Designed miniproteins, single chains, continued (4). Designs and how they scored, part 23

Each design is a single chain, and the fold is of that chain. pLDDT is the mean over its residues in the fold that is shown.

## One batch from the design tools (miniprotein)

Design m12816
Fold by ESMFold2-Fast:
Structure m12816 (fold): chain A 70 residues (1-70)
Amino acid sequence: SMEEEKKKRLEALEKRRNVYDSQFARDEKAIEQAEKTLPEEDLPGVQAARETLKKRREAFDKYYEEEKKK
């Protein structure tokens, strides 16, 4: 049925979200460790990585909300 197909699609979407959330959490921890351990001159590179992670998260959040509406 269409309801069962929608349920399976939403379950797959939630599994994908959990994978991405785990990846983002690992990347955030890596950035935090880099901020604590790297010298001041390398911090602009760490901030660039943080902005990239933020954009990736925002792009996935938009995708997730659009897929959830279908």
Scores: mean pLDDT 85

Design m12817
Fold by ESMFold2-Fast:
Structure m12817 (fold): chain A 71 residues (1-71)
Amino acid sequence: MGEEVKERIEELLRRAEEALRRGDLDTARRHVEEAFDLAAEGYNAGLLSEEEFQELVARGAELAERIREAE
């Protein structure tokens, strides 16, 4: 079910934000990468709508940019 995949991706993004807030850039980057991989897989499997996929990718991209700015 797509909701379970979405919830898992949201948890990964939340953990990335926590890691970024702590200054743990390596952990934050890894969680964002895991979120992107899971989002792409979920979308390809038809478990995420286009709207859900775009929202999650946008949030991940924002976090990735913030991680670069923190360096």
Scores: mean pLDDT 84

Design m12818
Fold by ESMFold2-Fast:
Structure m12818 (fold): chain A 68 residues (1-68)
Amino acid sequence: SEVEKRAERIAAGLRRALAHPGEGEGGGASGDGPDLDEAVIAALERVGAAPETIEQARLGAAYHRALA
């Protein structure tokens, strides 16, 4: 549960930053879809997150990909 909450918190923060990098680029970000999930995974790998946290992020990305 704690790992899930932390991963969601990090993902939410990254989503927020990517969604509003700067007013003026409403839809310019390639974060519309799998690119966003990949960015989250890359960020988690950069900070040396636990393997379980990275795996959870990958599962989320795979889930979104399957829905597409």
Scores: mean pLDDT 63

Design m12819
Fold by ESMFold2-Fast:
Structure m12819 (fold): chain A 64 residues (1-64)
Amino acid sequence: SKEAEEEQEFFREFAELLKNWEKLTEEEKEKLIEEVIEYFGKVYGYSEEEKEKLKEALLKREKE
């Protein structure tokens, strides 16, 4: 289906970005985290509060 094709493309691009995670700038890392959270929020129906909490948790992990 079209949804499956879009999901496959997303994971391919995401995997490429993750491979270079340590080489990303702080701005690029924040943007990637936001895009991932928005995607999962759309797919799994996360609330805005849940998305913000997840975003903060991931950003804290990266800085530790």
Scores: mean pLDDT 70

Design m12820
Fold by ESMFold2-Fast:
Structure m12820 (fold): chain A 65 residues (1-65)
Amino acid sequence: SEKAKKAEEELKKYAKSLGVEVKIEVRDGEITVEAEFKTVSQEVAFSIEAIGIAIEYGLKSVRIL
């Protein structure tokens, strides 16, 4: 969906700003992210942003692997 694509693009941009390589899939109202964080601060910052984007686009859940 259009909302899913926009959510994916925003998350990908944010990950790039943190210097984190991610694989992101948005499907059936769920965000799935595969990421390797170097610090707890990076993981927390990304998690907060991902939840915010999920709320903005009406997505059901966020899963970070």
Scores: mean pLDDT 81

Design m12821
Fold by ESMFold2-Fast:
Structure m12821 (fold): chain A 74 residues (1-74)
Amino acid sequence: SVDELLEEMVKLALEHSTPEQKEAIEQIYAAAKTSDLDTQVQLAKSLLFIAKQYNFPEDVIKKLEELLKEIESL
């Protein structure tokens, strides 16, 4: 489900985040949990954008991109 894939993206992002970055990611996840499907997809895209801005490792970015593609295919 979208919820399960989004949770996986958030867990992966939190593992690679500083305390300040975790706050932003947690806010995105909180918003997504109460949002419709279209908004959840947009928030998943925002999470990937933030991960790229934070210069997460390339393998992490690639995994987040794969999870986003799975969400978009639902």
Scores: mean pLDDT 82

Design m12822
Fold by ESMFold2-Fast:
Parts: structure tokens; C-alpha cells; sequence
Structure m12822 (fold): chain A 70 residues (1-70)
């Protein structure tokens, strides 16, 4: 949805500014609006890894892979 895309773009902007925890929240909001939004899962995983939250990052990558198989 347009709303999910807007939240995703805000997450990217925050991530580029180094505001990583805020970027996480925007990507989570994007996924909540569109649970099939693969790009949001990939972006969230990347930011979580930058924060040292490796287990959470791995889980979101796995979820993205499951969506792609459908």
C-alpha cells in the first residue's frame, strides 16, 4: 500500500541519518501495514544487524524468504 511505502521511505531516510532505532520502528510499521512487503523485511534486517541485533535480523530475513516462496 501507499502508506506502507511512505513508512518504508521514512525508515530509509532515518537509516541514512544514522537514526537506526527510529528506522527500525518505521520498517516495523511498514510491515504491519503490508505483511508481504519483502523490501521492508530486508531493510529492517540490515538495520538490526547494524545495531548488533543479529538474531532478530536473521528472523526477518527468514520471513522475507518465506513470503518470496508464495
Amino acid sequence: SSEAEELFNKGLELGAQGRLEEAVKKFEEAIKKDPNFIKAYLALSAVLRSLGRDKEAEEYLKKAGEIKKK
Scores: mean pLDDT 88

Design m12823
Fold by ESMFold2-Fast:
Structure m12823 (fold): chain A 86 residues (1-86)
Amino acid sequence: MTVVLTFRNLTEEQKAELIAEAERLRERGYDVTIEEEGDTLTITIGNVTVEQAIGEVLRAIGLGLDGAEVKIEFDGDTVKITVTFP
């Protein structure tokens, strides 16, 4: 399956940390694509299980989700997770 993670309203520091975690996932052999647009970051991870994706999402976030809005959508073989920071 494919996981699409969209992070919105990121600071530059939060964006750098998320990119660093995404690069670590890529180094561990995950199929990772990173797209940046202003304060929005989209990380796509292919060929993973739901359990791997959820575990790696929590690690990749590396940030407290306190106050963040989280939306999860299932679309066939794709899980879309949108995180909007305050």
Scores: mean pLDDT 75

Design m12824
Fold by ESMFold2-Fast:
Structure m12824 (fold): chain A 94 residues (1-94)
Amino acid sequence: TVRLTREALEELYRRTKELIKKYLGDSELGKKLLAVVDEVYAETKEGDALADVLNRLGKRLKKLYETATPEQQKKIDELEDGILGVALEIEDRL
């Protein structure tokens, strides 16, 4: 299992927030997703398994997805694909 260094944790957090701003901008959904990311990363520490962090984030995104409109669901899907891409790049360096 890949474990997060502090550098990897900070990069994952920063790049996830950049993706939310890119796909959702200053929308209400974007603000809710930024709050979710801040909460997940407040619970995350150096040495945590990358898979566990992604699983926690994915569960929170799924709850928002279930109450979202079809247009919002498409944006969440694009965001999830972007986050997975970032996670794979980080994993390749750990």
Scores: mean pLDDT 85

Design m12825
Fold by ESMFold2-Fast:
Structure m12825 (fold): chain A 63 residues (1-63)
Amino acid sequence: MLTNEQNEVLAQAARDVAAGADPETVRKRAIEELQSLGVPKEEAERLADTAVRLGELIAADKA
C-alpha cells in the first residue's frame, strides 16, 4: 500500500501535467521523489507513468 506522502507525490504529478507542465520533466521528478520515499525504481516508474497519463487526460478534457 502507498503512504500518504507517496500518494501526494502522484497527485501533485497529475496536477502539474494537467496544468500544462512538461510530462517528461514531471515524470522524472516523480520517480526521484518516490524512490526517496522507499518505492523501488520499477514500481516508481509505473506509478509515475500512471499519474502523468491521468494529468494528460485531464488537460485534454479542458481543451
Scores: mean pLDDT 82

Design m12826
Fold by ESMFold2-Fast:
Structure m12826 (fold): chain A 60 residues (1-60)
Amino acid sequence: TEKLYKEVAKLGEKIGEHARETGERDEELVEKAAELAKKLAEIDPEKAIKASEEFGEKAG
């Protein structure tokens, strides 16, 4: 659970950083983050919501 949360947050940070540097969205990272968020939601829905909020803020 905690590992999945951190991975989703980290992907959001990388996506946001890439977008700020290149002006482009890394669709591969976005897809990966969505997969991890879905897996987290199956285990801990409340933590998945929190991860999605943090992802949105970091990914921009």
Scores: mean pLDDT 74

Design m12827
Fold by ESMFold2-Fast:
Structure m12827 (fold): chain A 85 residues (1-85)
Amino acid sequence: SMEELKEQALKAAKEAEEKLKEALADPRFSEEEKKELIEMAGKLIQEAKKAYEAGDLEKMYEILLKGSKEILKKIEEIEEKLKKK
C-alpha cells in the first residue's frame, strides 16, 4: 500500500540521513567520497521535490526509498573498504 511505501521511505531516509552525517564527520572518509555522497543526497532531494511538485506522492516516496537505499549501500561499500587493512 502507499502507507507502507511511505513508512518504508521515511524510515530509509532517516537512516540514510543519520549515516550520511556520521560519514561526513568521519576523518577516514576521503573528501572525494564525502563529495560524492553529498551529490547523491542533493540529486535525491531534487528528484523527490520534482515528483512532489507534480503531485505524484507515490513516485516521491519511491524515489526517496530507492535513493536512500543507494546512499546507504555506498556508505557500506566505503566502510567495508576501510575495514580491509
Scores: mean pLDDT 88

Design m12828
Fold by ESMFold2-Fast:
Structure m12828 (fold): chain A 55 residues (1-55)
Amino acid sequence: MLTPDEVSQIMSEAISKLDDEKAEEFLEKLEEALKSGDQKKVEEIAEEMKKAIEK
């Protein structure tokens, strides 16, 4: 399970390492999940971002 701090770190890495277009797509999805309070979706999106960063 990812902590909010870990999610923030993954977001920062995604902005730094991914193309602006891909980073914006992930940020949009994360913002939507955060606004809805869907912690499970937040973690799912963070894992996708982490995988995209690691390729």
Scores: mean pLDDT 75

Design m12829
Fold by ESMFold2-Fast:
Structure m12829 (fold): chain A 77 residues (1-77)
Amino acid sequence: MSKKKLLEIYKQKLDAFDKLVEELGREGVRAYLREQGLTDEQIDEFFENVEKAKEYLKQGKEDEFIKYMREALKLLG
């Protein structure tokens, strides 16, 4: 997979997550992730990685954005 295609996919996944947070709220998203089988510790790690990814994306640091999105998505299976 090319870096450009991976970046586009991860941006789309981040946008989908932001829409889910907008619709359900942060606690609603936590409840959804618990139903998917994540522990509270895994959910906290997921949010931390997504927040770091957003920070790096705003800075134009694409490699760091991809790194933190990959770590977040690993927690989802």
Scores: mean pLDDT 84

Design m12830
Fold by ESMFold2-Fast:
Structure m12830 (fold): chain A 76 residues (1-76)
Amino acid sequence: DELVEKALELLREGRVEEALELLEKAAEEAAKTDPKKALEIEVQIGVLLLMEGVKKVTGEELEEEDLEKFVEALEK
């Protein structure tokens, strides 16, 4: 939980790579106690990686506004 919250803060700051590392850690830790929560975190990681992949192909970087909306969607 703390790791996920910290990762969301990093996403708001545009620190996508550090946020991804922290989310992966959170998923691994959650998998030991709550596999459902781990799966939810993995899905969120997958969506973020897809967004980043699209930006790399188009030659555009992820905007802070896009990251903020992503974080808001996860908070819901």
Scores: mean pLDDT 70

Design m12831
Fold by ESMFold2-Fast:
Structure m12831 (fold): chain A 67 residues (1-67)
Amino acid sequence: MEEEIRRLIEQGAKEGKLDEGVRKAWELMDKYAEEKGLSPEERRRLVVRLTAYVLDAIGKLIEEELK
């Protein structure tokens, strides 16, 4: 699941559609959390990890622009 979230964000960034990639990753995370009955704490941890993947993708895009 986390690997799929990371993949969606990375693919979105690569295609110039980071917002669409993030939206798909968020939808996947929400469905997974609902289906597994995750606690609010577990859901918060997933949000933090998703945010980290987004920040990493943005950082790589910025790094490429600065070259």
Scores: mean pLDDT 79

Design m12832
Fold by ESMFold2-Fast:
Structure m12832 (fold): chain A 66 residues (1-66)
Amino acid sequence: MEAVERAYALIEAGIMDPDEALDRAAKESGLTRDEVARRIMELASDPQRREEVLEKYKEEIEKAKA
């Protein structure tokens, strides 16, 4: 689940290419690319979960931008 959340956060922040992020999350989580994409869509459809995930990965996002 963390790999999926991290992939979403990096995609949303514009730090990582969506295709690359999906492939990486699939490899790290042991899920298929399609399963990762489905979970990201579910996460993105929930405003509260989106805010929680972006806050959770805020430091990683800032570090990647610097």
Scores: mean pLDDT 80

Design m12833
Fold by ESMFold2-Fast:
Structure m12833 (fold): chain A 62 residues (1-62)
Amino acid sequence: EVQRLLESAEHNISLGKIYEQQGKLEEAAKYYFQASEDYEKAGDLEKAKETQELGEQLQQKS
């Protein structure tokens, strides 16, 4: 269960980076927020906070 959540978070970060590279900042932010939620459910609160902050930063730029 925890391993699946970590894999999901990593996948969502990868998608977020792809959309960010394309300049689709709103879409990128959505994937970073999903990754943050997955990290939080997995118990990785530090990575959850980091990815939440990345999503918020991109929302401000879009």
Scores: mean pLDDT 83

Design m12834
Fold by ESMFold2-Fast:
Structure m12834 (fold): chain A 71 residues (1-71)
Amino acid sequence: MIEEGEEYWQKAAEAAKAGDAEKAKEYAKKAAEKAKEYLLEQGMSEEEAERLAKEALERALAEIEKAAAAL
């Protein structure tokens, strides 16, 4: 469900704000996994769901690393 994926994205953002980049990355990975599951349930192809989830994860990881580098 999108709502579960958004919860993990929120937890990732909260961990990043707390300075815990490793925990933030862990939650981002879980959010991407939930997003992929949701897209598959909506009838999206496995290839397309995987691609979109990977893109979302890569973007989130880049933002987490950028925030960590600013410290």
Scores: mean pLDDT 76

Design m12835
Fold by ESMFold2-Fast:
Structure m12835 (fold): chain A 86 residues (1-86)
Amino acid sequence: MTKEELDELVARGESLADEAETLYNEAKKNPSIAKEAYERMVKLAKELQDLKLKAVKAGHSEYARRLTDNALRVAKAAEEAKKIYE
């Protein structure tokens, strides 16, 4: 895997984490969308796990760590959104 491909994986991971945080902020303003936001975040978390596995398989621990940090951001947003919807 090239450096450009690895940078693209991390950029995608950061984009997914930013989307999750945006969804959580919107759910705080409008609790009626919290369930839909949570379901979207679960999908974002799965995509991030797949990106992390690609970095791990390529032998790039530092990129895998950055993707893990982004996955934790998505997980935190999802857990907080779940508290809004029952």
Scores: mean pLDDT 86

Design m12836
Fold by ESMFold2-Fast:
Structure m12836 (fold): chain A 82 residues (1-82)
Amino acid sequence: LTPEQQAEVDAGVAILTASVVVVTTKNAKNLSEEDIKEGERLIEKARAILDRVADQLSPETVAAGRQAIEDAEKALEEAKKK
């Protein structure tokens, strides 16, 4: 892969990771403290990946990635309130 192609793949992994956190958090009735911490860890990893490659991505892809991370953060915050 070229560096630009690798950046696109990395952005896709970050978006997918954040999306998995959303789906898992919203569909789980019982989220343990450990599950919440794992979700936070995955969100942080996704954010780090996106930030690393953002300069090599289109603005639209960056926006999509940041939205996915925001959605995941919101899902975890809602889960913490239960």
Scores: mean pLDDT 80

Design m12837
Fold by ESMFold2-Fast:
Structure m12837 (fold): chain A 55 residues (1-55)
Amino acid sequence: SEEEELADRVLAVVRRTYAEKGVPQEEIDAVVEALRKAFREGGLEAAHRLLQEMA
């Protein structure tokens, strides 16, 4: 779906941004998995809210 495609693009940006900040790969993987879970359970709004809480 378009929402799943958008989520994948957002997660790619998150991975790149955290890697550029020097965040360890294991922490990036945990963040991405948490965002994917939030998206599955509450959609794009839930994932966006979680991302804002982590910033």
Scores: mean pLDDT 78

Design m12838
Fold by ESMFold2-Fast:
Structure m12838 (fold): chain A 62 residues (1-62)
Amino acid sequence: MLITSLSEIEPGLIIEHPVYGRGVVKSVDRENGTVTVELDNGEVLVLPQSSLIGVAEILGRE
């Protein structure tokens, strides 16, 4: 299922990004509009929340 709104982006959300691959949302900064994602390879990314909407797929929740 594709991410369609900011309210779907929560800590523990497992996602797949077409460029970055699979990761889990570790934290959400609503004030700055960013999310911290830990990828399966151990890389940690800080991304704009808007970059996930209509782009990243929801795989599940931990």
Scores: mean pLDDT 81

Design m12839
Fold by ESMFold2-Fast:
Structure m12839 (fold): chain A 93 residues (1-93)
Amino acid sequence: SAARARAEALNERGLEALRERRYEEAVRYFEEAIATDPDYAEAWRNLAYAYLRLGRYEEAAEYAKKAIEAAKAAGDEETAKLAQSLLNEALAK
C-alpha cells in the first residue's frame, strides 16, 4: 500500500539513525512510521529496540508487545521472535 511504502521509507531513515547511535532521532522516525502504518510490525520492533538502547525499558517492553501483536497478525514469525527477544531483554533490566 502507499501507506506501507511511506512507512518503509521512514523506517529506513530510523535504521540509519540507529547505525549512527542517534537513538532519539531513530525513535522519531519509527514513531512516524507506525503513525503512517500501525500494522508495520518491523517498525514497532525497531521502535522497541531504540527505546532499549536509550535505557527506557518500560517503553521498550510496551512497544515490543505491540510488535509481537502486529507480527502475529501479519503471520511474520521472524519479526514476532525478534520482538519477543527484545521484550525478554527489556523485562530483565
Scores: mean pLDDT 91

Design m12840
Fold by ESMFold2-Fast:
Structure m12840 (fold): chain A 100 residues (1-100)
Amino acid sequence: SEKLEKAREEIRRILRAMADGTITPEQALDAIFAIAKKYGLSPEEVEQLVVEAVRELAKENPEATKRMVDEIRKVRDSLTPEQQRIADKAIEEAEKLLEE
């Protein structure tokens, strides 16, 4: 759908900004949930789009992706349960790809 494609583009930009160190993990998660609300995404759709963006980042810049994971891990325990779910999916996908 057009809504899903626009959400994909926006989430991709947020994850790249986090990987580049332009925004914090907390800022990135707040932005992702704002995008989810804007486009009426289900939790499963948000997880899928985050996983897809992490796959792209891991292929384009493994070092930036590893730094992003390390930064997410530092703040993970201070996140809300909903934010922790998304953070854990991002970490899991990045670790699978960085081991290849």
Scores: mean pLDDT 87

Design m12841
Fold by ESMFold2-Fast:
Structure m12841 (fold): chain A 64 residues (1-64)
Amino acid sequence: RKPATFEEIKEAVEKLLKENNGKLTREDLEELAEELDADLLLVKLAAMLVLKEKGLDPFEAIHL
Protein backbone atom coordinates (compact mmCIF):
# COMPACT_ATOMS: atom_id res chain seq x y z
CA ARG A 1 0.00 0.00 0.00
CA LYS A 2 1.56 3.27 -1.18
CA PRO A 3 -0.44 6.44 -0.45
CA ALA A 4 -0.51 9.24 -3.01
CA THR A 5 2.37 11.71 -2.75
CA PHE A 6 1.74 15.42 -2.17
CA GLU A 7 2.86 16.03 -5.77
CA GLU A 8 0.29 13.52 -7.07
CA ILE A 9 -2.39 15.20 -4.94
CA LYS A 10 -1.44 18.62 -6.36
CA GLU A 11 -1.62 17.27 -9.92
CA ALA A 12 -5.07 15.78 -9.26
CA VAL A 13 -6.26 19.09 -7.75
CA GLU A 14 -4.95 21.01 -10.80
CA LYS A 15 -6.83 18.65 -13.13
CA LEU A 16 -10.05 18.98 -11.11
CA LEU A 17 -9.69 22.78 -10.95
CA LYS A 18 -9.30 22.89 -14.76
CA GLU A 19 -12.41 20.70 -15.22
CA ASN A 20 -14.43 22.90 -12.81
CA ASN A 21 -13.41 26.26 -14.34
CA GLY A 22 -11.32 27.32 -11.36
CA LYS A 23 -13.64 26.29 -8.51
CA LEU A 24 -13.55 23.48 -5.94
CA THR A 25 -16.26 22.39 -3.52
CA ARG A 26 -15.87 20.46 -0.26
CA GLU A 27 -17.51 17.47 -2.01
CA ASP A 28 -14.91 17.63 -4.81
CA LEU A 29 -12.07 17.57 -2.27
CA GLU A 30 -13.67 14.72 -0.27
CA GLU A 31 -14.12 12.62 -3.42
CA LEU A 32 -10.52 13.31 -4.46
CA ALA A 33 -9.25 12.30 -1.00
CA GLU A 34 -11.10 8.96 -1.21
CA GLU A 35 -9.98 8.35 -4.82
CA LEU A 36 -6.30 8.96 -3.98
CA ASP A 37 -6.49 7.28 -0.52
CA ALA A 38 -5.19 10.53 0.95
CA ASP A 39 -5.91 12.56 4.09
CA LEU A 40 -8.61 15.16 3.44
CA LEU A 41 -6.57 17.79 5.33
CA LEU A 42 -3.60 17.16 3.01
CA VAL A 43 -5.88 17.45 -0.05
CA LYS A 44 -7.25 20.77 1.29
CA LEU A 45 -3.69 22.04 1.85
CA ALA A 46 -2.68 21.04 -1.70
CA ALA A 47 -5.78 22.77 -3.10
CA MET A 48 -4.99 26.00 -1.21
CA LEU A 49 -1.39 25.97 -2.49
CA VAL A 50 -2.46 25.29 -6.10
CA LEU A 51 -5.02 28.11 -5.98
CA LYS A 52 -2.45 30.51 -4.49
CA GLU A 53 0.13 29.56 -7.15
CA LYS A 54 -2.42 30.31 -9.89
CA GLY A 55 -3.33 33.69 -8.37
CA LEU A 56 -6.79 32.58 -7.22
CA ASP A 57 -8.26 33.35 -3.80
CA PRO A 58 -8.51 29.99 -1.99
CA PHE A 59 -11.20 31.30 0.38
CA GLU A 60 -13.46 32.15 -2.57
CA ALA A 61 -12.69 29.03 -4.62
CA ILE A 62 -13.00 26.46 -1.79
CA HIS A 63 -16.30 26.04 0.05
CA LEU A 64 -15.60 23.97 3.18
Scores: mean pLDDT 73

Design m12842
Fold by ESMFold2-Fast:
Structure m12842 (fold): chain A 98 residues (1-98)
Amino acid sequence: SRTADIFRAALYARQALELSKSMRLGLPDTSEGKALAIELQRIGKELNVPVTVEVAERPRVTLITDKGTVTAESERGDAEGVARVLEEALAKVKELLK
C-alpha cells in the first residue's frame, strides 16, 4: 500500500536521522517523490539534522555519521523503493555504530 510505504519511509527516516549528523536524499521528480522530500526535510528540521534532497530517478540515501558514511539505493522510484532504501540505510547505520 502506498500509504503504508510512505508511513514506513517516514518512520525509518526519523530513526536514521536520530543516529546521523546529516542525510542526503536522491528522490524522483514525481508528486510522490516531492511529497516524501517535504516530509523527510520536515523531520530533519524537527531533529536539527540537515537533510538535502536532489533529483534522482533511483532513490538513494546517504547518511553521514562520526564513524563514517552509509549509502543505500533502490531500482524502484516509488514509495516502496524509498521505504526500502531508508530501511537498508537504517540497518547499515545501526551496524556501523555498534
Scores: mean pLDDT 86

Design m12843
Fold by ESMFold2-Fast:
Structure m12843 (fold): chain A 120 residues (1-120)
Amino acid sequence: SLTITESGGGTVAEGGSVTLSWKMSGDVKNVFQVSWYRKRPGEPEQFVAQIDVLTGETVYAEEVKGRATISFDKEKKTAYLNLSNLKKEDTAVYYGRAVYLGEDGKLKSAWGPGVTLTVV
C-alpha cells in the first residue's frame, strides 16, 4: 500500500556532494521510521542512516558519520540523504526504506527499487 520512488542518483565527481531523495505515496499516515541502505558491487547490503519521523532522532553508520545527513519532510513525504566529500567507495545502489503501520495495525516495511550513485 506504500510505494517508495528514489531520485537524485547519477554520476558525481569525487570530493563533491550529492542529495539523494525518496518520496512516499500511498498510506504514509503511520510512517515512524525512514532509512537509507546501500549495496556496493561485490559487497553485502549496508545500513547508511535512519531517522525517527516522530522524534527527529537520527542514526548513522560509522563509515558515513560526519559526511552524511538524513532528513524527512513530512509535508512533501520525502526523505533526503545528503552525502559530502564523496569517495569512489560511495559508488553503490542506494535504497530507501520506510517502517509503517498497515491498515490491519501490523508493522510493515516498504523498500524502494534503488537509485544508482557513481563517483568518478
Scores: mean pLDDT 83

Design m12844
Fold by ESMFold2-Fast:
Structure m12844 (fold): chain A 55 residues (1-55)
Amino acid sequence: SEKEIEEAAEEVSKISGVPVEVAKLSIERALELKGIPVVVDEGSKKAAEAVKKLL
């Protein structure tokens, strides 16, 4: 799923205006949130929505 994460990171970057590096990290967190409560922040929530839109 690295390619999907990369694509989602670019999408999140366009949507939220954050750098792709940050979007990538947020996406990983968002995927974790789906199964395990770790850290929740605005970026992670947006990343989860963007990933859901792409999948």
Scores: mean pLDDT 65

Design m12845
Fold by ESMFold2-Fast:
Structure m12845 (fold): chain A 85 residues (1-85)
Amino acid sequence: SMNEELIEKAERLKKEAEELLKKAKEALEEGNEEEAEKLLLEAEILLGLMRILLGLAKLLGEEEAAEYIEKLIEELEKKIKELKE
């Protein structure tokens, strides 16, 4: 279903972003601030794509997908914020 496809795409983007955040944390621990900033930017781009998927889910009336994707976005936003602070 469209609902399942949107959820699967959002989960994939979140997993990719979380991998980038892990690499960014490792780069920060190694003193490579430039690499960390690049990886953080890439994770933020994936977060932006998830927001586009949320907008699409809302536009299509896919309420279950919209609610779940919104939760995934909030979880990822928290992780990005924690790494920046």
Scores: mean pLDDT 89

Design m12846
Fold by ESMFold2-Fast:
Structure m12846 (fold): chain A 61 residues (1-61)
Amino acid sequence: DPLEIGEKALEVGRQALERGDYETAARYFELAADYFASVPGNEEKAQEARRLAEEARKLAE
C-alpha cells in the first residue's frame, strides 16, 4: 500500500530530523512524497512531504 509506505517513510524522516540527521530526514521525506504522489487524490500530502524534504535539505547545508 503506497499510502502506508509513504506514512512510514514520513515517520522515519521525522525521527531523523529529531536526532539532527538532516540528510536522512530529507531522503525519507522525498520517498514519502513519491509514494503519496503515486496515489490519485493525494497531491496535497505529496506537496507537504516535498516541502519537509526541502526544509531538511536546507538544514543539512
Scores: mean pLDDT 84

Design m12847
Fold by ESMFold2-Fast:
Structure m12847 (fold): chain A 83 residues (1-83)
Amino acid sequence: SSRQSQAKKDLEQLVEKAFNSEDVEKAAEEIRKWALEKGMSDKTALMMGDILKMYLEATKENKERQKEHAIKVITSLYDEELG
């Protein structure tokens, strides 16, 4: 649906912003807040933040690949709860 397409685009942009930022905790908080605002559970919102942190820690020389993996995993959590 149009709503699901926009949500996934928003998540992709949040992940891209995180990978261009050095503030890991702020990035995790932003994605958690977004998830809660979209009606996702507290548990899933925390999971999204934790997953993003994990991928950011693995960034180094493989930045682009880790970013794409983070987007795939985080958007799948959205689909499982609200898709």
Scores: mean pLDDT 83

Design m12848
Fold by ESMFold2-Fast:
Structure m12848 (fold): chain A 100 residues (1-100)
Amino acid sequence: MISVSLTPKTSSVAVGENLTVNVTVTGDKAGNFTIKVTASQVSGTEAETLSNEKTAYVKPGDVVTITIGPFTHAGTYHVSVSVFQDGKYVGGDTMTATVS
């Protein structure tokens, strides 16, 4: 089983800045993973959605960084990470970003 975790679980971002997400992927074997991140505004008026994608070679316990942004509208964003191997979803985690 592959486990995916984000640290920290909450972050503060200034309007016009990027968020760097730390993704830990754990499993029994090293390999190439596709990491997709989305940030969707859940509080605010703009209904903004941001996304980014990165493929990385990951060993068990490695931290992969992925950047999403810039955030152009203030509000609370739900940040979701989905990890794929060979096109198949294998795990994910979520965090909250407050943009001000």
Scores: mean pLDDT 80

Design m12849
Fold by ESMFold2-Fast:
Structure m12849 (fold): chain A 72 residues (1-72)
Amino acid sequence: SPKEALKQAAIAGVNEGIKALDAGKSVDEAVEIARKAVEKKGKELGLSEEQIKKAVEAVETAVRDTGAQLAK
């Protein structure tokens, strides 16, 4: 389903972003890595460009929020 595909793309993005943060990359670098992971997975799953954009925005926010909490 489109909802499941969107969830899988978002999970892929968050996982790659968190791995980048754990590896000591900056928040901006982790966000870029996460964005690319969402785009790749979203395209594989047949998501529209609009759906991919929304997933990217949500994942970017989640990775930035996690990075800010880790810096605390």
Scores: mean pLDDT 84

Design m12850
Fold by ESMFold2-Fast:
Structure m12850 (fold): chain A 75 residues (1-75)
Amino acid sequence: MEKTVKLSLGELHQLARDLLAPLLAAQATRTPDGLDLAPPVRRAIKAAGDLIREAEENGGLVKESLLREFLAAVA
């Protein structure tokens, strides 16, 4: 079985906010129809969402591969 990591939901949400905020600021453009998000930003948001969803469904346990994917997406 794939290795899992135990994270608190608060720590996970804070990590996502801290890493996504500068990426959004750098690569998101405000338009009259909302925010136009570059493909790397969309991938990072999806990876963060997948990670948070797994943590919520599994009591804070997440696959190490999902954490690595998120960290790679925001790098």
Scores: mean pLDDT 72

Design m12851
Fold by ESMFold2-Fast:
Structure m12851 (fold): chain A 58 residues (1-58)
Amino acid sequence: MKLTPEQQKQVLALVEEYDKKMAEIAEDKSLSEEEKLKKGQELSEEFGQKVAEIKAKA
């Protein structure tokens, strides 16, 4: 409710992109379990930063 409708759409799009990228990492048979954890953590941090930037932009 504190986000504009446009900001809400951007956040929802990021959530969908995040979920898809996480699934791709989980399904990637060329990656070790440790590499999957590292990429998942990096993706989570990037997602959080992008959401914060959307909220910070007036």
Scores: mean pLDDT 79

Design m12852
Fold by ESMFold2-Fast:
Structure m12852 (fold): chain A 68 residues (1-68)
Amino acid sequence: MLEEFYKILYEKLKKKDPKKLSKEEIFEIIRESAKEAGLSDEEIENILESTEDLSPEELLKRLEGLLS
């Protein structure tokens, strides 16, 4: 589930150009990706809390590292 979530999130972020995304738009993409991957609302909340301090570029780099 988490690997599928990271893959979905990475593809969505890559398509939308992270430089143009607000923090709220990124959180919505995270929620959508997590729901598509079958994560629970509690798991989604924990992910959002752990990523709130990351820039869009830092998040994308972390996802590349996790998927490579």
Scores: mean pLDDT 74

